# Designs tried in a protein design run: designed miniproteins, single chains, continued (2). Part 61

Each design is a single chain, and the fold is of that chain. pLDDT is the mean over its residues in the fold that is shown.

## One batch from the design tools (miniprotein)

Design m6234
Fold by ESMFold2-Fast:
Structure m6234 (fold): chain A 84 residues (1-84)
Amino acid sequence: DEEREKLLQRMKELEEKYSPVVSEEAAEEAAKKNPELVKEAEKLFEEAKKAEEEGDYETALKKLEEALKLVEKLLEEALKIEKE
């Protein structure tokens, strides 16, 4: 569970960093401006879920890590909207 724990810690760091400074409105606007990033992240989450169902936990964790990188990019875009 080393990779899973690292992934959970990364998710917590993103929540702590962006949740207090990024509004839901800014996040929605960032998603609208970056539909390709949203679709790619969703695809990676679906691939991760499928890999987990197949017992391929290494692939599932790798896909989740890639999805979180795209989520972080969306949060950075939302932060730009929030700050102007």
Scores: mean pLDDT 79

Design m6235
Fold by ESMFold2-Fast:
Structure m6235 (fold): chain A 58 residues (1-58)
Amino acid sequence: MREELEKDPSEIDESLIRMMESISKKYFSEEETKLIVEGIKALLNGDKEKAKKLFEEA
């Protein structure tokens, strides 16, 4: 409830994901960009196995 910054970690993560999506779209296809974005989300959540699979498919 308090700690406005505590409520913003997800928004910070979303900002980073959006940045990576923009970069990926310049160099990769739409499908590859989607996999890269999902991989980064998995990494941010500590799911290294899921991130590895997504990056391998990209």
Scores: mean pLDDT 69

Design m6237
Fold by ESMFold2-Fast:
Structure m6237 (fold): chain A 77 residues (1-77)
Amino acid sequence: MVEELIEQLKDPDPEVRREAAERLGEIGGGAALPAVPALVQALKDPDPRVREAARRALERIGGPEVAAALEAAKPSL
């Protein structure tokens, strides 16, 4: 399930990517941790709906792993 959703985050259809992010957020917690790097990348998606869904999913997953991934994604000055 989670592996298929991670693959759907790379789908050419932004609706599919948005749905994948939402479903990963619904799973939440430790089960969705493997998707955290892909969700962090989805925060930079060209579609604002995908970015919002990824943000909400990361909020639902939470924890130090999400915080670390977000810190690593910050642009260097």
Scores: mean pLDDT 78

Design m6238
Fold by ESMFold2-Fast:
Structure m6238 (fold): chain A 89 residues (1-89)
Amino acid sequence: MKEELIKKVIEQLKKAIEALEKGDIKEAKEYIKKAVEYLQKLIEEVGLTPELKEIGEQIAKAAEALNAGDIKEAIEHLKKALELAEKML
């Protein structure tokens, strides 16, 4: 497993959560995009595992919730993605 890439995913997810808790939706969307980019690089290196698939699904649900205006639901999905990513270290 590429620990450097998973740590980068974790960092971007933490920043996205912090941005949403501060009301910085634009910054949160940029951090979510970076988390997806690092996750895609990780999948290219190790393959699409069930864990990486679920992390991706939680991030996608967070982005969908943000587009719907559901900030609380977005934070819950990002926290779930973060928990799953941290368990991979």
Scores: mean pLDDT 86

Design m6239
Fold by ESMFold2-Fast:
Structure m6239 (fold): chain A 103 residues (1-103)
Amino acid sequence: DVEKVLEKLAKEDPDVAEFYALGIGKSALRQGKYDEAIKYYELAIKIFGEDNARAHYNLGLAYEKKGKLEEAIKHYQKAIDINPNFERAKKALEEVKKKLEEK
């Protein structure tokens, strides 16, 4: 249902569709529904393309909250590769690397 709504919105107004997809993911993340948040951020990447730095950053957050630190690092790195000035992604990457080193 959400995927069909997002695909329709992406054809009519891609910017609104992107904000809507990221908003649903953020709502799921705030509710502790990490798997649902991951699903919606992956859907955003599918609809808007692999080069969406914000979607990769949010995927990193969701994986980090789920305790999947290596996956979080991968997505934070991808966000920085797309947008080298993405300060929040750089900070998140440093924090996750410290957690991984704590054993």
Scores: mean pLDDT 80

Design m6240
Fold by ESMFold2-Fast:
Structure m6240 (fold): chain A 85 residues (1-85)
Amino acid sequence: MAEEVAKKVKEVFEEAAKTVHEEVKEGLIDGAEKIAELIKKGEFDKAIELLEAGLDSAKAAGDKVTAETLEKALEIVKEGKKKLT
């Protein structure tokens, strides 16, 4: 179940990475891997905290694509936490 949540988060970031510049793509992939690792360890609260911090940063920068991606990832992680905890 945690593996499914981690997979869905990675898929959301990978889809966004197809539409952004190479420098942003590397950051999205690294972020997705870190979040997936936290989810697999059962550290859902840390994954949510990291995603919320990234979302606040993206919104402040006016990066709507990254903000939308992070909002989708947050929804997936929060739903996974409710079902697994």
Scores: mean pLDDT 77

Design m6241
Fold by ESMFold2-Fast:
Structure m6241 (fold): chain A 74 residues (1-74)
Amino acid sequence: GPEKRRRLGRLISKAMQSTDPEEIKKYLEEIRELAGEEARKYVEKALEHLKNPKDPEKNLELASLHVQKALELV
């Protein structure tokens, strides 16, 4: 529902803004608890794309797609 999607969006934003691997791991676990393992996997893939220095425009597009897929699960 809308509240769960808003909470998920906030957790994704926090994970994307963090540079600490342990903090990112904690946000991914909170995402899994909130939205399930499939949503966690989409967010993890989005973060991997954002860290890829090759083809930044394409990787940003792929990251956005994975975030959208995670949000569609709730």
Scores: mean pLDDT 86

Design m6242
Fold by ESMFold2-Fast:
Structure m6242 (fold): chain A 70 residues (1-70)
Amino acid sequence: SMEEEIKRLKERNDLLERARQVAEELYKITGNKEAAEQALKAVESHLDDIEKARFLVEALEYQVEALKKE
């Protein structure tokens, strides 16, 4: 179904945008640009597996929130 394909593309775009945001926040908190770039690349490399990409984004978002509370 074309509708299902469009839905998957929208989910990929959402996950990529969330990954970009979390990488930016990670850089702001840690000052480690390399770590932020590696985090973004990890999500980008798994965008063909939406569930895995989502898990990675959520894990990174959780890490950023944990760092903010230190």
Scores: mean pLDDT 83

Design m6243
Fold by ESMFold2-Fast:
Structure m6243 (fold): chain A 89 residues (1-89)
Amino acid sequence: EKTADEYVSEGAIYGNKKEYEKAVEYYEKAIELDPEDATTWFALGLEYKKLKEYEKALEYLKKAIELDPEDEGAKALAKELEEEIAKLK
């Protein structure tokens, strides 16, 4: 039915509405269809961060960095999450 790009678009819409659980659901569906899209892994990590699921967010960001090691945004967010986890927030 829906393509990976359509699921990414739905995820972004719900993320912008601050419906982070729905955003995660759609991004996870997108990754099932296109597991090599580093941008979608990054988006999923960002949504899990907004849900305060820091360790899960970090795991998804590490996958994004493996697929796109030049993504400074993903690396910066991963470092931020490692610092938050260390603080036991």
Scores: mean pLDDT 83

Design m6244
Fold by ESMFold2-Fast:
Structure m6244 (fold): chain A 69 residues (1-69)
Amino acid sequence: MSKEEYIKKAEEYEKKGKEYEAEGKLEEAAEAYEKAAEYYKKAGDNEKALEAEIKAGLLLIEIGVSKIP
């Protein structure tokens, strides 16, 4: 994929993350932000990638990812 295609995909996932977050779907939001970060990294946009990773990380902490059965 081209750099422009990676940026578009990252932006799409970032929007999805925002929408899931607004709906209270924190797990889906975290996944979407992680995907956005991955595509921003592939596009070479390290600043946006870092921002998306931070959002995903905060959401995962909020969800309590370290669940003990």
Scores: mean pLDDT 79

Design m6245
Fold by ESMFold2-Fast:
Structure m6245 (fold): chain A 92 residues (1-92)
Amino acid sequence: EYKELWAKLSPLEQRILKLLAAKQQPLTAAEIAEALGVSVATVTRHLRRLEEMGLVERIRVGRTTRYALSELGVGVLLSLPKEEQDEIEAAS
């Protein structure tokens, strides 16, 4: 269930998914780290877990690695209460 998947995520992992939804474009680990005020190493570790869970996709764009929401990741975010979805829209 989407709610169960969301509840299993750490607060930082939830923030990463919301950021990716708000930007609606693939982001580097460095861009995510800057936006969230955390280290690149911390973001990269959580991105690996999110990729293993099937919630984000790793995309090679030229010489850079970028991350985007998977179909499952989009589904999870669309299943959130309106208040959470409004937060994502406001961050866009």
Scores: mean pLDDT 81

Design m6246
Fold by ESMFold2-Fast:
Structure m6246 (fold): chain A 68 residues (1-68)
Amino acid sequence: GAADAATLEDVLAVARELIAAGRLEEARLLLEAARERLAVLAAEGRLSPAQAARLRARLDAVEAELAA
């Protein structure tokens, strides 16, 4: 639901702050946990396919920032 999506977006914001601070391993672990949570929420039908796709795209973008 909307609360689950908001929680994942908050996690992505924290991951970006960790990347900016040079705390790359902590950011990586947080993004990995977020990806696992997104998969569970999508599988349980708690996120629509469109909402899950948008969150995956945002997560992929933050992971790209980590790799740069």
Scores: mean pLDDT 84

Design m6247
Fold by ESMFold2-Fast:
Structure m6247 (fold): chain A 67 residues (1-67)
Amino acid sequence: LRKLTDEELRELAEKYGVSVSTIRELARLILENGPMTLEQLQELAKKYGVSTVKLEKVTAEILRKML
């Protein structure tokens, strides 16, 4: 898996309406630990105040860009 650029992080933040810092943290977690489990996504969704479905879409797109 490759690290995302600052430009890619900004694009994802704009597309999904979440902060760049949130996208950066999600990308870091995927880079360090691999794809997230449903349980991890549910915990993060609650932490960031977004739906699990939205976070699933965000993390899937992050992973796709890292491949």
Scores: mean pLDDT 79

Design m6248
Fold by ESMFold2-Fast:
Structure m6248 (fold): chain A 81 residues (1-81)
Amino acid sequence: DVFEQRLRTVEFLIRKAEELAKRAPNVKEEVEKLIEEARKYLEEAKKAKEQGKPEEEINELLDKAEEYALKAIRLASQDIR
């Protein structure tokens, strides 16, 4: 199921961001806010799927969750140097 695969991908990215945040103290607060946004959209995508919302709406929520998770990873990675 494409939806389940996308959920696992976003959850993986969020976990990676959380791990990197532990090694990026100067941007930890900003990274945590981005992780919170990613989790919010991921949960909204799960609810939308349960409620039978259109695939387009579900995909937009997953895209936002993935975008925020990737932003968190990029920001944290820059501070580790």
Scores: mean pLDDT 86

Design m6250
Fold by ESMFold2-Fast:
Structure m6250 (fold): chain A 95 residues (1-95)
Amino acid sequence: SSSLDREEVARLTEEMSRLAKEAGLDIPEAEIRDMAELAVRAGMDRDDFLESVRKGAETKSVSELASHFVGAVLRAMADSLPTRYDPKLGMVPDF
């Protein structure tokens, strides 16, 4: 990863840590950093990432925050991946 990617990961980690702390959630810093790295790698928009974290944090549940985040990452990845028609499943992401 580039130095710019590392700076973005650090920035998102800081912002997510602040939101988690404000919500009273005890999330390990390493896990927050891993989430930020996934968001950057998935090409997530910064505002979309922070929105998913904020919505999850409002539930006051680490598992709900994780679910919101994973959903946002999968959506971002699906939007960036080409789609194909599968005769059994319909339109699917082309992995």
Scores: mean pLDDT 73

Design m6251
Fold by ESMFold2-Fast:
Structure m6251 (fold): chain A 71 residues (1-71)
Amino acid sequence: AEEVARRAQELARRTVEAHLAGDEEAARAANEEALALLEEAKATASPEEAEAVVRAVLQTVAALGAEVEAA
C-alpha cells in the first residue's frame, strides 16, 4: 500500500522537475502515470488508503512548489 504512495510521490517530483526544465510533455506524461497509479490504488485499496496516497502526493507537490517560489 505504501509502495503505491511512494511511487506516486516519485512521479509527482518528476512532474515538478519537468516543469522547472520547461519540458511540458515530460511533465504531462509523468502526471498521467501518477493519475493511472492513483486510479489503480482506489480500485484496490480502501477509501481511507486512497485518500492517504492523494494527500502524500499533494504534500510533495506543495513542498516542491514552495521551493520553486523561494528560488
Scores: mean pLDDT 68

Design m6252
Fold by ESMFold2-Fast:
Structure m6252 (fold): chain A 80 residues (1-80)
Amino acid sequence: MEESLEELLKPAEELFEQSLKEKNIEKSKKLAEEAIEYIEKLIKELEGKVHPEAIEKLKEKLKEFKEKAEEKLKKEEEKA
């Protein structure tokens, strides 16, 4: 279950990694938003259906992605 859950997160992780490497701020933001939305949707769908530990792990990933995406966006915006 947990390993399968990590495989489900893989597309979001790949999108987010692409976001961090993307030089175009607009495209970077869109990729980060898609990754975040994917995890939010996954949490909503699985909440109450899987172990609380799995939901906690998803929420932790979501928080991490939001924090890093916001930080990158702010740095790029203030650079301009």
Scores: mean pLDDT 76

Design m6253
Fold by ESMFold2-Fast:
Structure m6253 (fold): chain A 96 residues (1-96)
Amino acid sequence: MSKQEELDILASLLNMVASINKLMAEKYEKEGDLEKAKKYYRIAELLSEAADALRAGDLERAIRLLEEAAREAEEAGDEGTARLARRLAERVRELR
């Protein structure tokens, strides 16, 4: 697999996870948990920005955004997204 093909796959995965976090944010907003909704919207934004950075070949920016997304996810109690973001940051470091 070429480096660019792998970056495109990782970006697609990040956009999928961002969409899931946006759906979680909308759920919490409907339930009246505005603080938790805000956190999930922020996680979705960071993951989408990381995907854009990967497609642009800006690996250092992608790593920073993924690390920030992992911290925000951990604070929100989304351990699955936090773990995935950390694993993807590690993989992007290997692609330097």
Scores: mean pLDDT 88

Design m6254
Fold by ESMFold2-Fast:
Structure m6254 (fold): chain A 90 residues (1-90)
Amino acid sequence: MREHIERIKRHIKEAAEAVDAGDLEAAIAHLEEAARTAEELREEAPEAAEAIIENLEKAREAIRAGDLASAAAHLTAAQLILVALEIERE
C-alpha cells in the first residue's frame, strides 16, 4: 500500500505541475498513470480507491473542458484521500 500511495501522489503532483505549465496532454497522461495505480489499491482500500479514481476521472474531464480550477479542486480532493490513508496506517 505505501508504495502505491507514494506512486499515486507523485503522478498527481506531476499532473498538477503540468496543468500549471499549460501542458494539458502531460497532465492527462500523469492522471491516467495515477488512476491505474489507484486500481491496485481496490483490494486493500476499496472505498478510498474508488473515491481517488472518481476524482482523477473528474480532473481529467475538467482538463479536457479547459476548466483548470475544477481540475485543481478534484486533484486536491484525491490528495486529501491519500493523506487520510497514510494517517490511518499509524
Scores: mean pLDDT 83

Design m6255
Fold by ESMFold2-Fast:
Structure m6255 (fold): chain A 62 residues (1-62)
Amino acid sequence: MDQQRSQIHGLILSSLYYQQQGNLQKAIEYLEKARELFLSLGDEEGAKVLDEQIERLRKQLE
C-alpha cells in the first residue's frame, strides 16, 4: 500500500511537470498510469478525479 501510494504521487508529479513543459501527451500518460494504480487499490474516487483531469487535458489536445 505505502509503496503504491508513493508511486501514484510520483506519477501525478511527473504529469504536473510535463503539463508545465507543454507536453500534454506525456502528462496524460502519467495520469493514466496513476489511474490504473488507484483502480488496482479499489480507490474508485481517486481514479475518478484523475479521469476528470485526463479529460481536461485531452480537450486541450483537440
Scores: mean pLDDT 82

Design m6256
Fold by ESMFold2-Fast:
Formats: structure tokens, sequence, C-alpha cells
Structure m6256 (fold): chain A 72 residues (1-72)
């Protein structure tokens, strides 16, 4: 997924907000296709990558909350 790859690059560069935005976009595309489990995993992966850069990222916590809702 293009947006997931770009999100990983942004996270490595320390651009947490851009990374989270790209992962959110990728998850939205998967959700539109009915792939809720995959969308949840993408959000979880994005949040983990962001937390590896900034452990106190509030945006990453929001993504984890969204992932939990989609996975349930």
Amino acid sequence: MEDVEKGKEAAKAGDVNTALSLYSKAAEELAKQGKYEEAAKVLEEGAKMALDVDPNSPAALILLQEAKKLAE
C-alpha cells in the first residue's frame, strides 16, 4: 500500500503527523472496500511507528482507538 510506505518514511524522518495522516488514509481506503480487519492493522502499525519516534504522541493514541473500533 503506497500510503503505508510513505507513512513509514515520514515516521523515520520524525514527521509523526504526516505519517499518521498517511496511515489513516490507507486505512480509510481499506475500510471503503469492507476490509475492516486490514484497516485496523494499518492504523495499529502507523500508531506503533509514530510511538517509536514520539512515545507521547496523542495522535498515535487516537489511531489506536480507531483501530480498536474497526477490529471489534
Scores: mean pLDDT 76

Design m6257
Fold by ESMFold2-Fast:
Structure m6257 (fold): chain A 87 residues (1-87)
Amino acid sequence: SVEDALEQLERIRKGLEKVEELLREAAASTDPLEKEVLIAQARKELEDIERELRRLREEFSDNEEIQKEVDELMERVRELRRRVEEL
């Protein structure tokens, strides 16, 4: 349902906040092993989020509000992936 999709989008938004925190911790870490673990966690979360966003995009292709939210969140995923590559 649309209500379930909006709830999923809210969970995705919170997941992206978690990724941002993992990347901040990785950038601040002086321990190479800790940094690798944090980056690996961030990559896994981004992969899971991207998969969920692609499903929502396909399922709600005719829903303008959901498509707009998916597009905005996909752009955030791309930016966070870039930040991972810079670490």
Scores: mean pLDDT 88

Design m6258
Fold by ESMFold2-Fast:
Structure m6258 (fold): chain A 65 residues (1-65)
Amino acid sequence: KEKLKKEILKTIGEILRIIGDIIEIERELKKNPDNEELWKELEKLKKKLKELKEKLKKLDEEIEK
């Protein structure tokens, strides 16, 4: 279970970093709502966040077994 705990913590750390990046992009978009590049970056980060959340759910299911 130690290896699973390390993977969970690593995944949580990645999720927190992506959330931070999303917040930063959203703040910039509040100032520049017509910036297409920032909207594209936000979509990429949201997609990555969804993938990481899915990975975290699978790891959580594995530790409960």
Scores: mean pLDDT 81

Design m6259
Fold by ESMFold2-Fast:
Structure m6259 (fold): chain A 80 residues (1-80)
Amino acid sequence: MSPEELAELLEEAARRAEAQAKKLEEAGMKKAAELTREAAELAREAAEAARAGDLEKARELAEEADRKAQEGGKAAKEEA
C-alpha cells in the first residue's frame, strides 16, 4: 500500500467515524459520540502524517484512532 493510498483510506475512515459520532449523539449516546469523534480526529491526523511520508507517526495515530473507536463501541453498548 502506498502512502497516498493509506492516507485516502484514513481520510475515508475519519469521515465514516464523524458520521457515526453524529448518529450516536442523536441517539443520546454522548460518551460514545465523543470517543468516536476523537477516533475521527486521530484518523485524520494519521492521514496527514501518511501524506507527509511519516509512516511511523501515521501508524501510531492510526492505532490510537482504532483504540478510541473500540472504546466508543464499548461505550455505545453500555449506553444502549
Scores: mean pLDDT 83

Design m6260
Fold by ESMFold2-Fast:
Parts: C-alpha cells; sequence; structure tokens
Structure m6260 (fold): chain A 74 residues (1-74)
C-alpha cells in the first residue's frame, strides 16, 4: 500500500470503530464500547504518525484523524 492508502485505511478503520463503540454503548456493553474506542484512538494516532511522512496531505489527514480521536474520547 502507498503511504496515503495506508493512512486512508487507518482513518476508515478508526471511523468504523467509533461507530461500533457508540452502538455497543447504546446496547449497554460498556466493555465492548471501551475496547472499540481505545482501538479507534490507537488507529487515529497511527494515522497521525504516518501523515508526517506525506507533507502534501499532512494537514488534512491529521485533521480527520484528530476529529475521530476526539469523537472516540467523548
Amino acid sequence: LSPESKIAALITAAGILVAAGEISESLGDEEAAEEARKAAIELAEEAIKLAEEVPEYKEEFIKEAEKLKKKAEE
């Protein structure tokens, strides 16, 4: 995978896990919700780290990853 494709995949996966965490919380599964949110944060942080290697798209990738990380932390 190109760095850009890998970053996009990490951001997509983080978004899916944010959604999974919200669904798990709505079902009362606090353990699953916490695990999903933690995984989303880890993937978002990895995307931010990799975005440093693609200066042309760095700002946009970091902005999107930070948005997902903040959503997972709420």
Scores: mean pLDDT 81

Design m6261
Fold by ESMFold2-Fast:
Structure m6261 (fold): chain A 69 residues (1-69)
Amino acid sequence: SMEGEVEVALIRAILGIAKTLKSQGKNEAAKEAAKLAIERAKELAEKYPEFKEEAEEIIEEAKKLLEEI
C-alpha cells in the first residue's frame, strides 16, 4: 500500500527527529518523539500487516533510544 509506505517514511522521520533531539540534549522532547514513533508504528502494524517487520524494527530502535536517555 502506497499509504502504508508513506506512513513508514513519516514514522522513520519522527525517529530521526528523536535522535537529533537527543544529540542536542533535549531529552524530554526526544522521549516524546520516540514514544510517538512507537505509537504510530504499532498503529501501522495493525492497519497494514505487510509492514509488521518494519514497524517492529522502528519500535525496537525507539525503545533502545529511550533506554539511552
Scores: mean pLDDT 87

Design m6262
Fold by ESMFold2-Fast:
Structure m6262 (fold): chain A 69 residues (1-69)
Amino acid sequence: AVVSRREALEAVRRALREAGYSDAEIEAVVEELGKRLPERVSSAEVGRLLRELGLPDAVVDRARALLDA
């Protein structure tokens, strides 16, 4: 599915929170990701960017599942 940057960032926030990241860590990732995301983005592109930022597969897979639901 293609989603807005806002929806992608909310899915990423949720995946990171569920994985036990702190609010400060979540917002640092979201800020960096927001600089790289286009206005409209696919779940596959979100996953690619999260991997480029060094996030673990569990976070990538959860964020993508949230966007594809």
Scores: mean pLDDT 85

Design m6263
Fold by ESMFold2-Fast:
Structure m6263 (fold): chain A 67 residues (1-67)
Amino acid sequence: SSSLIEEGNKLIEKGKELEKQGKYKEASLLYFKASQLFSEAGDYDKAQEAAQKGHEAREKAKRLEEE
């Protein structure tokens, strides 16, 4: 499962860079993908944290784009 955790961590880092660029929709998709990978790896704490980041980024995207 280390490969899943490594890929999830890379997606979190990419998501953070996208947020710095104001690309919240793209960031949210990466965070949700990371959450899925962490869940598959059995790391539910990281999965929940990634999902929280995904929801927050998605809400920011909605406020900026208005659907």
Scores: mean pLDDT 86

Design m6264
Fold by ESMFold2-Fast:
Structure m6264 (fold): chain A 59 residues (1-59)
Amino acid sequence: SAELRRALENAEAVLAAQDPVLARVALHELKIMLEEARRRGDEELAERIERLIAQFEAL
């Protein structure tokens, strides 16, 4: 949970910075975290991650 929270906070910071190199790494991490959230049944976390992925893909 703490690790996932930190990864999400980092991804949001990277998205705000609009750094394309960091965005690629963050997108990869978000996709892994999405699979973990789905396995856990954490629907709220999964939706948050899906929204972040969509924002990165629109970059």
Scores: mean pLDDT 79

Design m6266
Fold by ESMFold2-Fast:
Parts: C-alpha cells; sequence; structure tokens
Structure m6266 (fold): chain A 60 residues (1-60)
C-alpha cells in the first residue's frame, strides 16, 4: 500500500484535491485533513498526486 501526503495552500484546496483524486482514481482513497490531502493506493499514485496538484491550481 502506498501512502502520500500533499500540502494544499488552504483547507478548501485540500478538499477540492481529494474530491478530484477520488473522481479520477476510484481505486485510490483520498482524504482531506485540514490543509493536507492523504492519498492511499496500491496503483498509480504518481498520477493521483498529479491530479491533486492540478485541482489545487498548481498544475504540472
Amino acid sequence: MYKFKVKAKSEEGAKRAADEVNRLFPDAKATAEGEEVVIESEGSIERAIGAALHAMGEGL
């Protein structure tokens, strides 16, 4: 199991990022914890991280 934390600039950004990851990668579990997004997956976690960063407006 892979677990990664991404820090957003705001709690709203974290919630948006978690929602986007859950929408695009149903096999990944993304949870917003304050300003952090916790992503857990057995699969393509790098792609899930990219989606989270894009949703927060930082892009790749």
Scores: mean pLDDT 72

Design m6267
Fold by ESMFold2-Fast:
Structure m6267 (fold): chain A 62 residues (1-62)
Amino acid sequence: LKGAIARVKEDFKATKPEELDLKKGELVEVLEIVDEYYLKVKSLKTGKVGLVPRYLLELIKE
């Protein structure tokens, strides 16, 4: 997973300062596996880093 590129499956609005706002279809790079629920990702569109729920992401390239 680390270094993988993933696509956002649906719009996500951050509810915590640590989380990242993402729109469906955006691409992110997986930086870290934080726990069973969250990945730390970098938005390829904005360069912003934050936490996103794992179920939100579809892996494109590993």
Scores: mean pLDDT 80

Design m6268
Fold by ESMFold2-Fast:
Order: structure tokens, then sequence, then C-alpha cells
Structure m6268 (fold): chain A 64 residues (1-64)
């Protein structure tokens, strides 16, 4: 279904965001740079928002 394809694409996006967050967290742990912390915060919001959307799409698919 179109919803399943959307879920699959968004899950790939979450995996990419998780990798970027891990790399940036490692950098922040070494540097304690505020600019890195701010960027990490924005990536975390993007990741959490994408995960929320996946959960809502999965609920809609399960209800169908």
Amino acid sequence: SDIQKMIDHLKKAIADLDAAIADLQAKYDQTKDVKTLIKLGFLQVARDSTEWLVEKLQEKLAAS
C-alpha cells in the first residue's frame, strides 16, 4: 500500500538521522561546543517528529 511505502521511506530517514545524531553526540562529548549541541537538538526534534509520524501512519494502517 502507499501508506506502507511511506512508512518504509520514513524508517530509512530515521535510521539516517540516528546515525547523524550518534556522530554528532560523539563530537559534542569531546568538544562541549554549544553550536554542536544546538544542531544535535534540531536533529533530535526532526527524528522524534518523523518517528511520531511513522507511529500515526502505522495506527492508520492497522485500523484499515
Scores: mean pLDDT 88

Design m6269
Fold by ESMFold2-Fast:
Parts: structure tokens; sequence; C-alpha cells
Structure m6269 (fold): chain A 77 residues (1-77)
């Protein structure tokens, strides 16, 4: 599903930015990006017809992927 895929890509990117800003000490901007990312995961879950449990698992997976990528970026900086 193209729309759900786009929502999840946007969520991953926003979780990535949240991690970068949090590492920089900007917790307010980090929280804003995390909240936006959560909304994109929720939207994708609605489109895919996921249960709340499946949505939460998906959210955690997208966050984990973004955190791993952010840590790699910060290590290479």
Amino acid sequence: EEVAELQLKMAEGLYFLSQIYRAAGDTETAASYEAQADKYVDKAAEILGLSPEERDALKEQVKANAEARAQQYLADA
C-alpha cells in the first residue's frame, strides 16, 4: 500500500530527526518531531487495518530503525 509506505517513511525520518535533536540537547524540538512521527505511524496503522497491539509494535520497530540510523550518523559525525 503506497500511502501507508509513505507514512512510514515520513515517520522514520521524523524519528531520526528527533534522535539527532535530542542528542544535541534540544529536547523541545526532539519531542515535536517524535509527536509528528507518532501521527504518521498511527495513520499508516489505520490504512493497514492494524490492531492497537500491532500499531504499537510497528511504532517500536520504526523507532528502533530510526535510532540505529541516528546512532550511525552521530558516530560518523
Scores: mean pLDDT 84

Design m6270
Fold by ESMFold2-Fast:
Structure m6270 (fold): chain A 66 residues (1-66)
Amino acid sequence: ESEKISKAALAGVKAVYDSLEQGKKEEAKENGVKAAREKGEEEGASEEGIQRAIDSVKTVADYLLS
């Protein structure tokens, strides 16, 4: 479970950075959340695990966009 959550969170954070590199700052948080959810579902993480990954990505995105 922890590995699946970590993979989901990393995918989300990567999507945030990729969005920022492309100048899509307004979409970075949404893109990160979407990527974390998709990766979490792909890895078979629990719903609680996916939500934890999403919350982590939102925290990172908010920090980077502040």
Scores: mean pLDDT 82

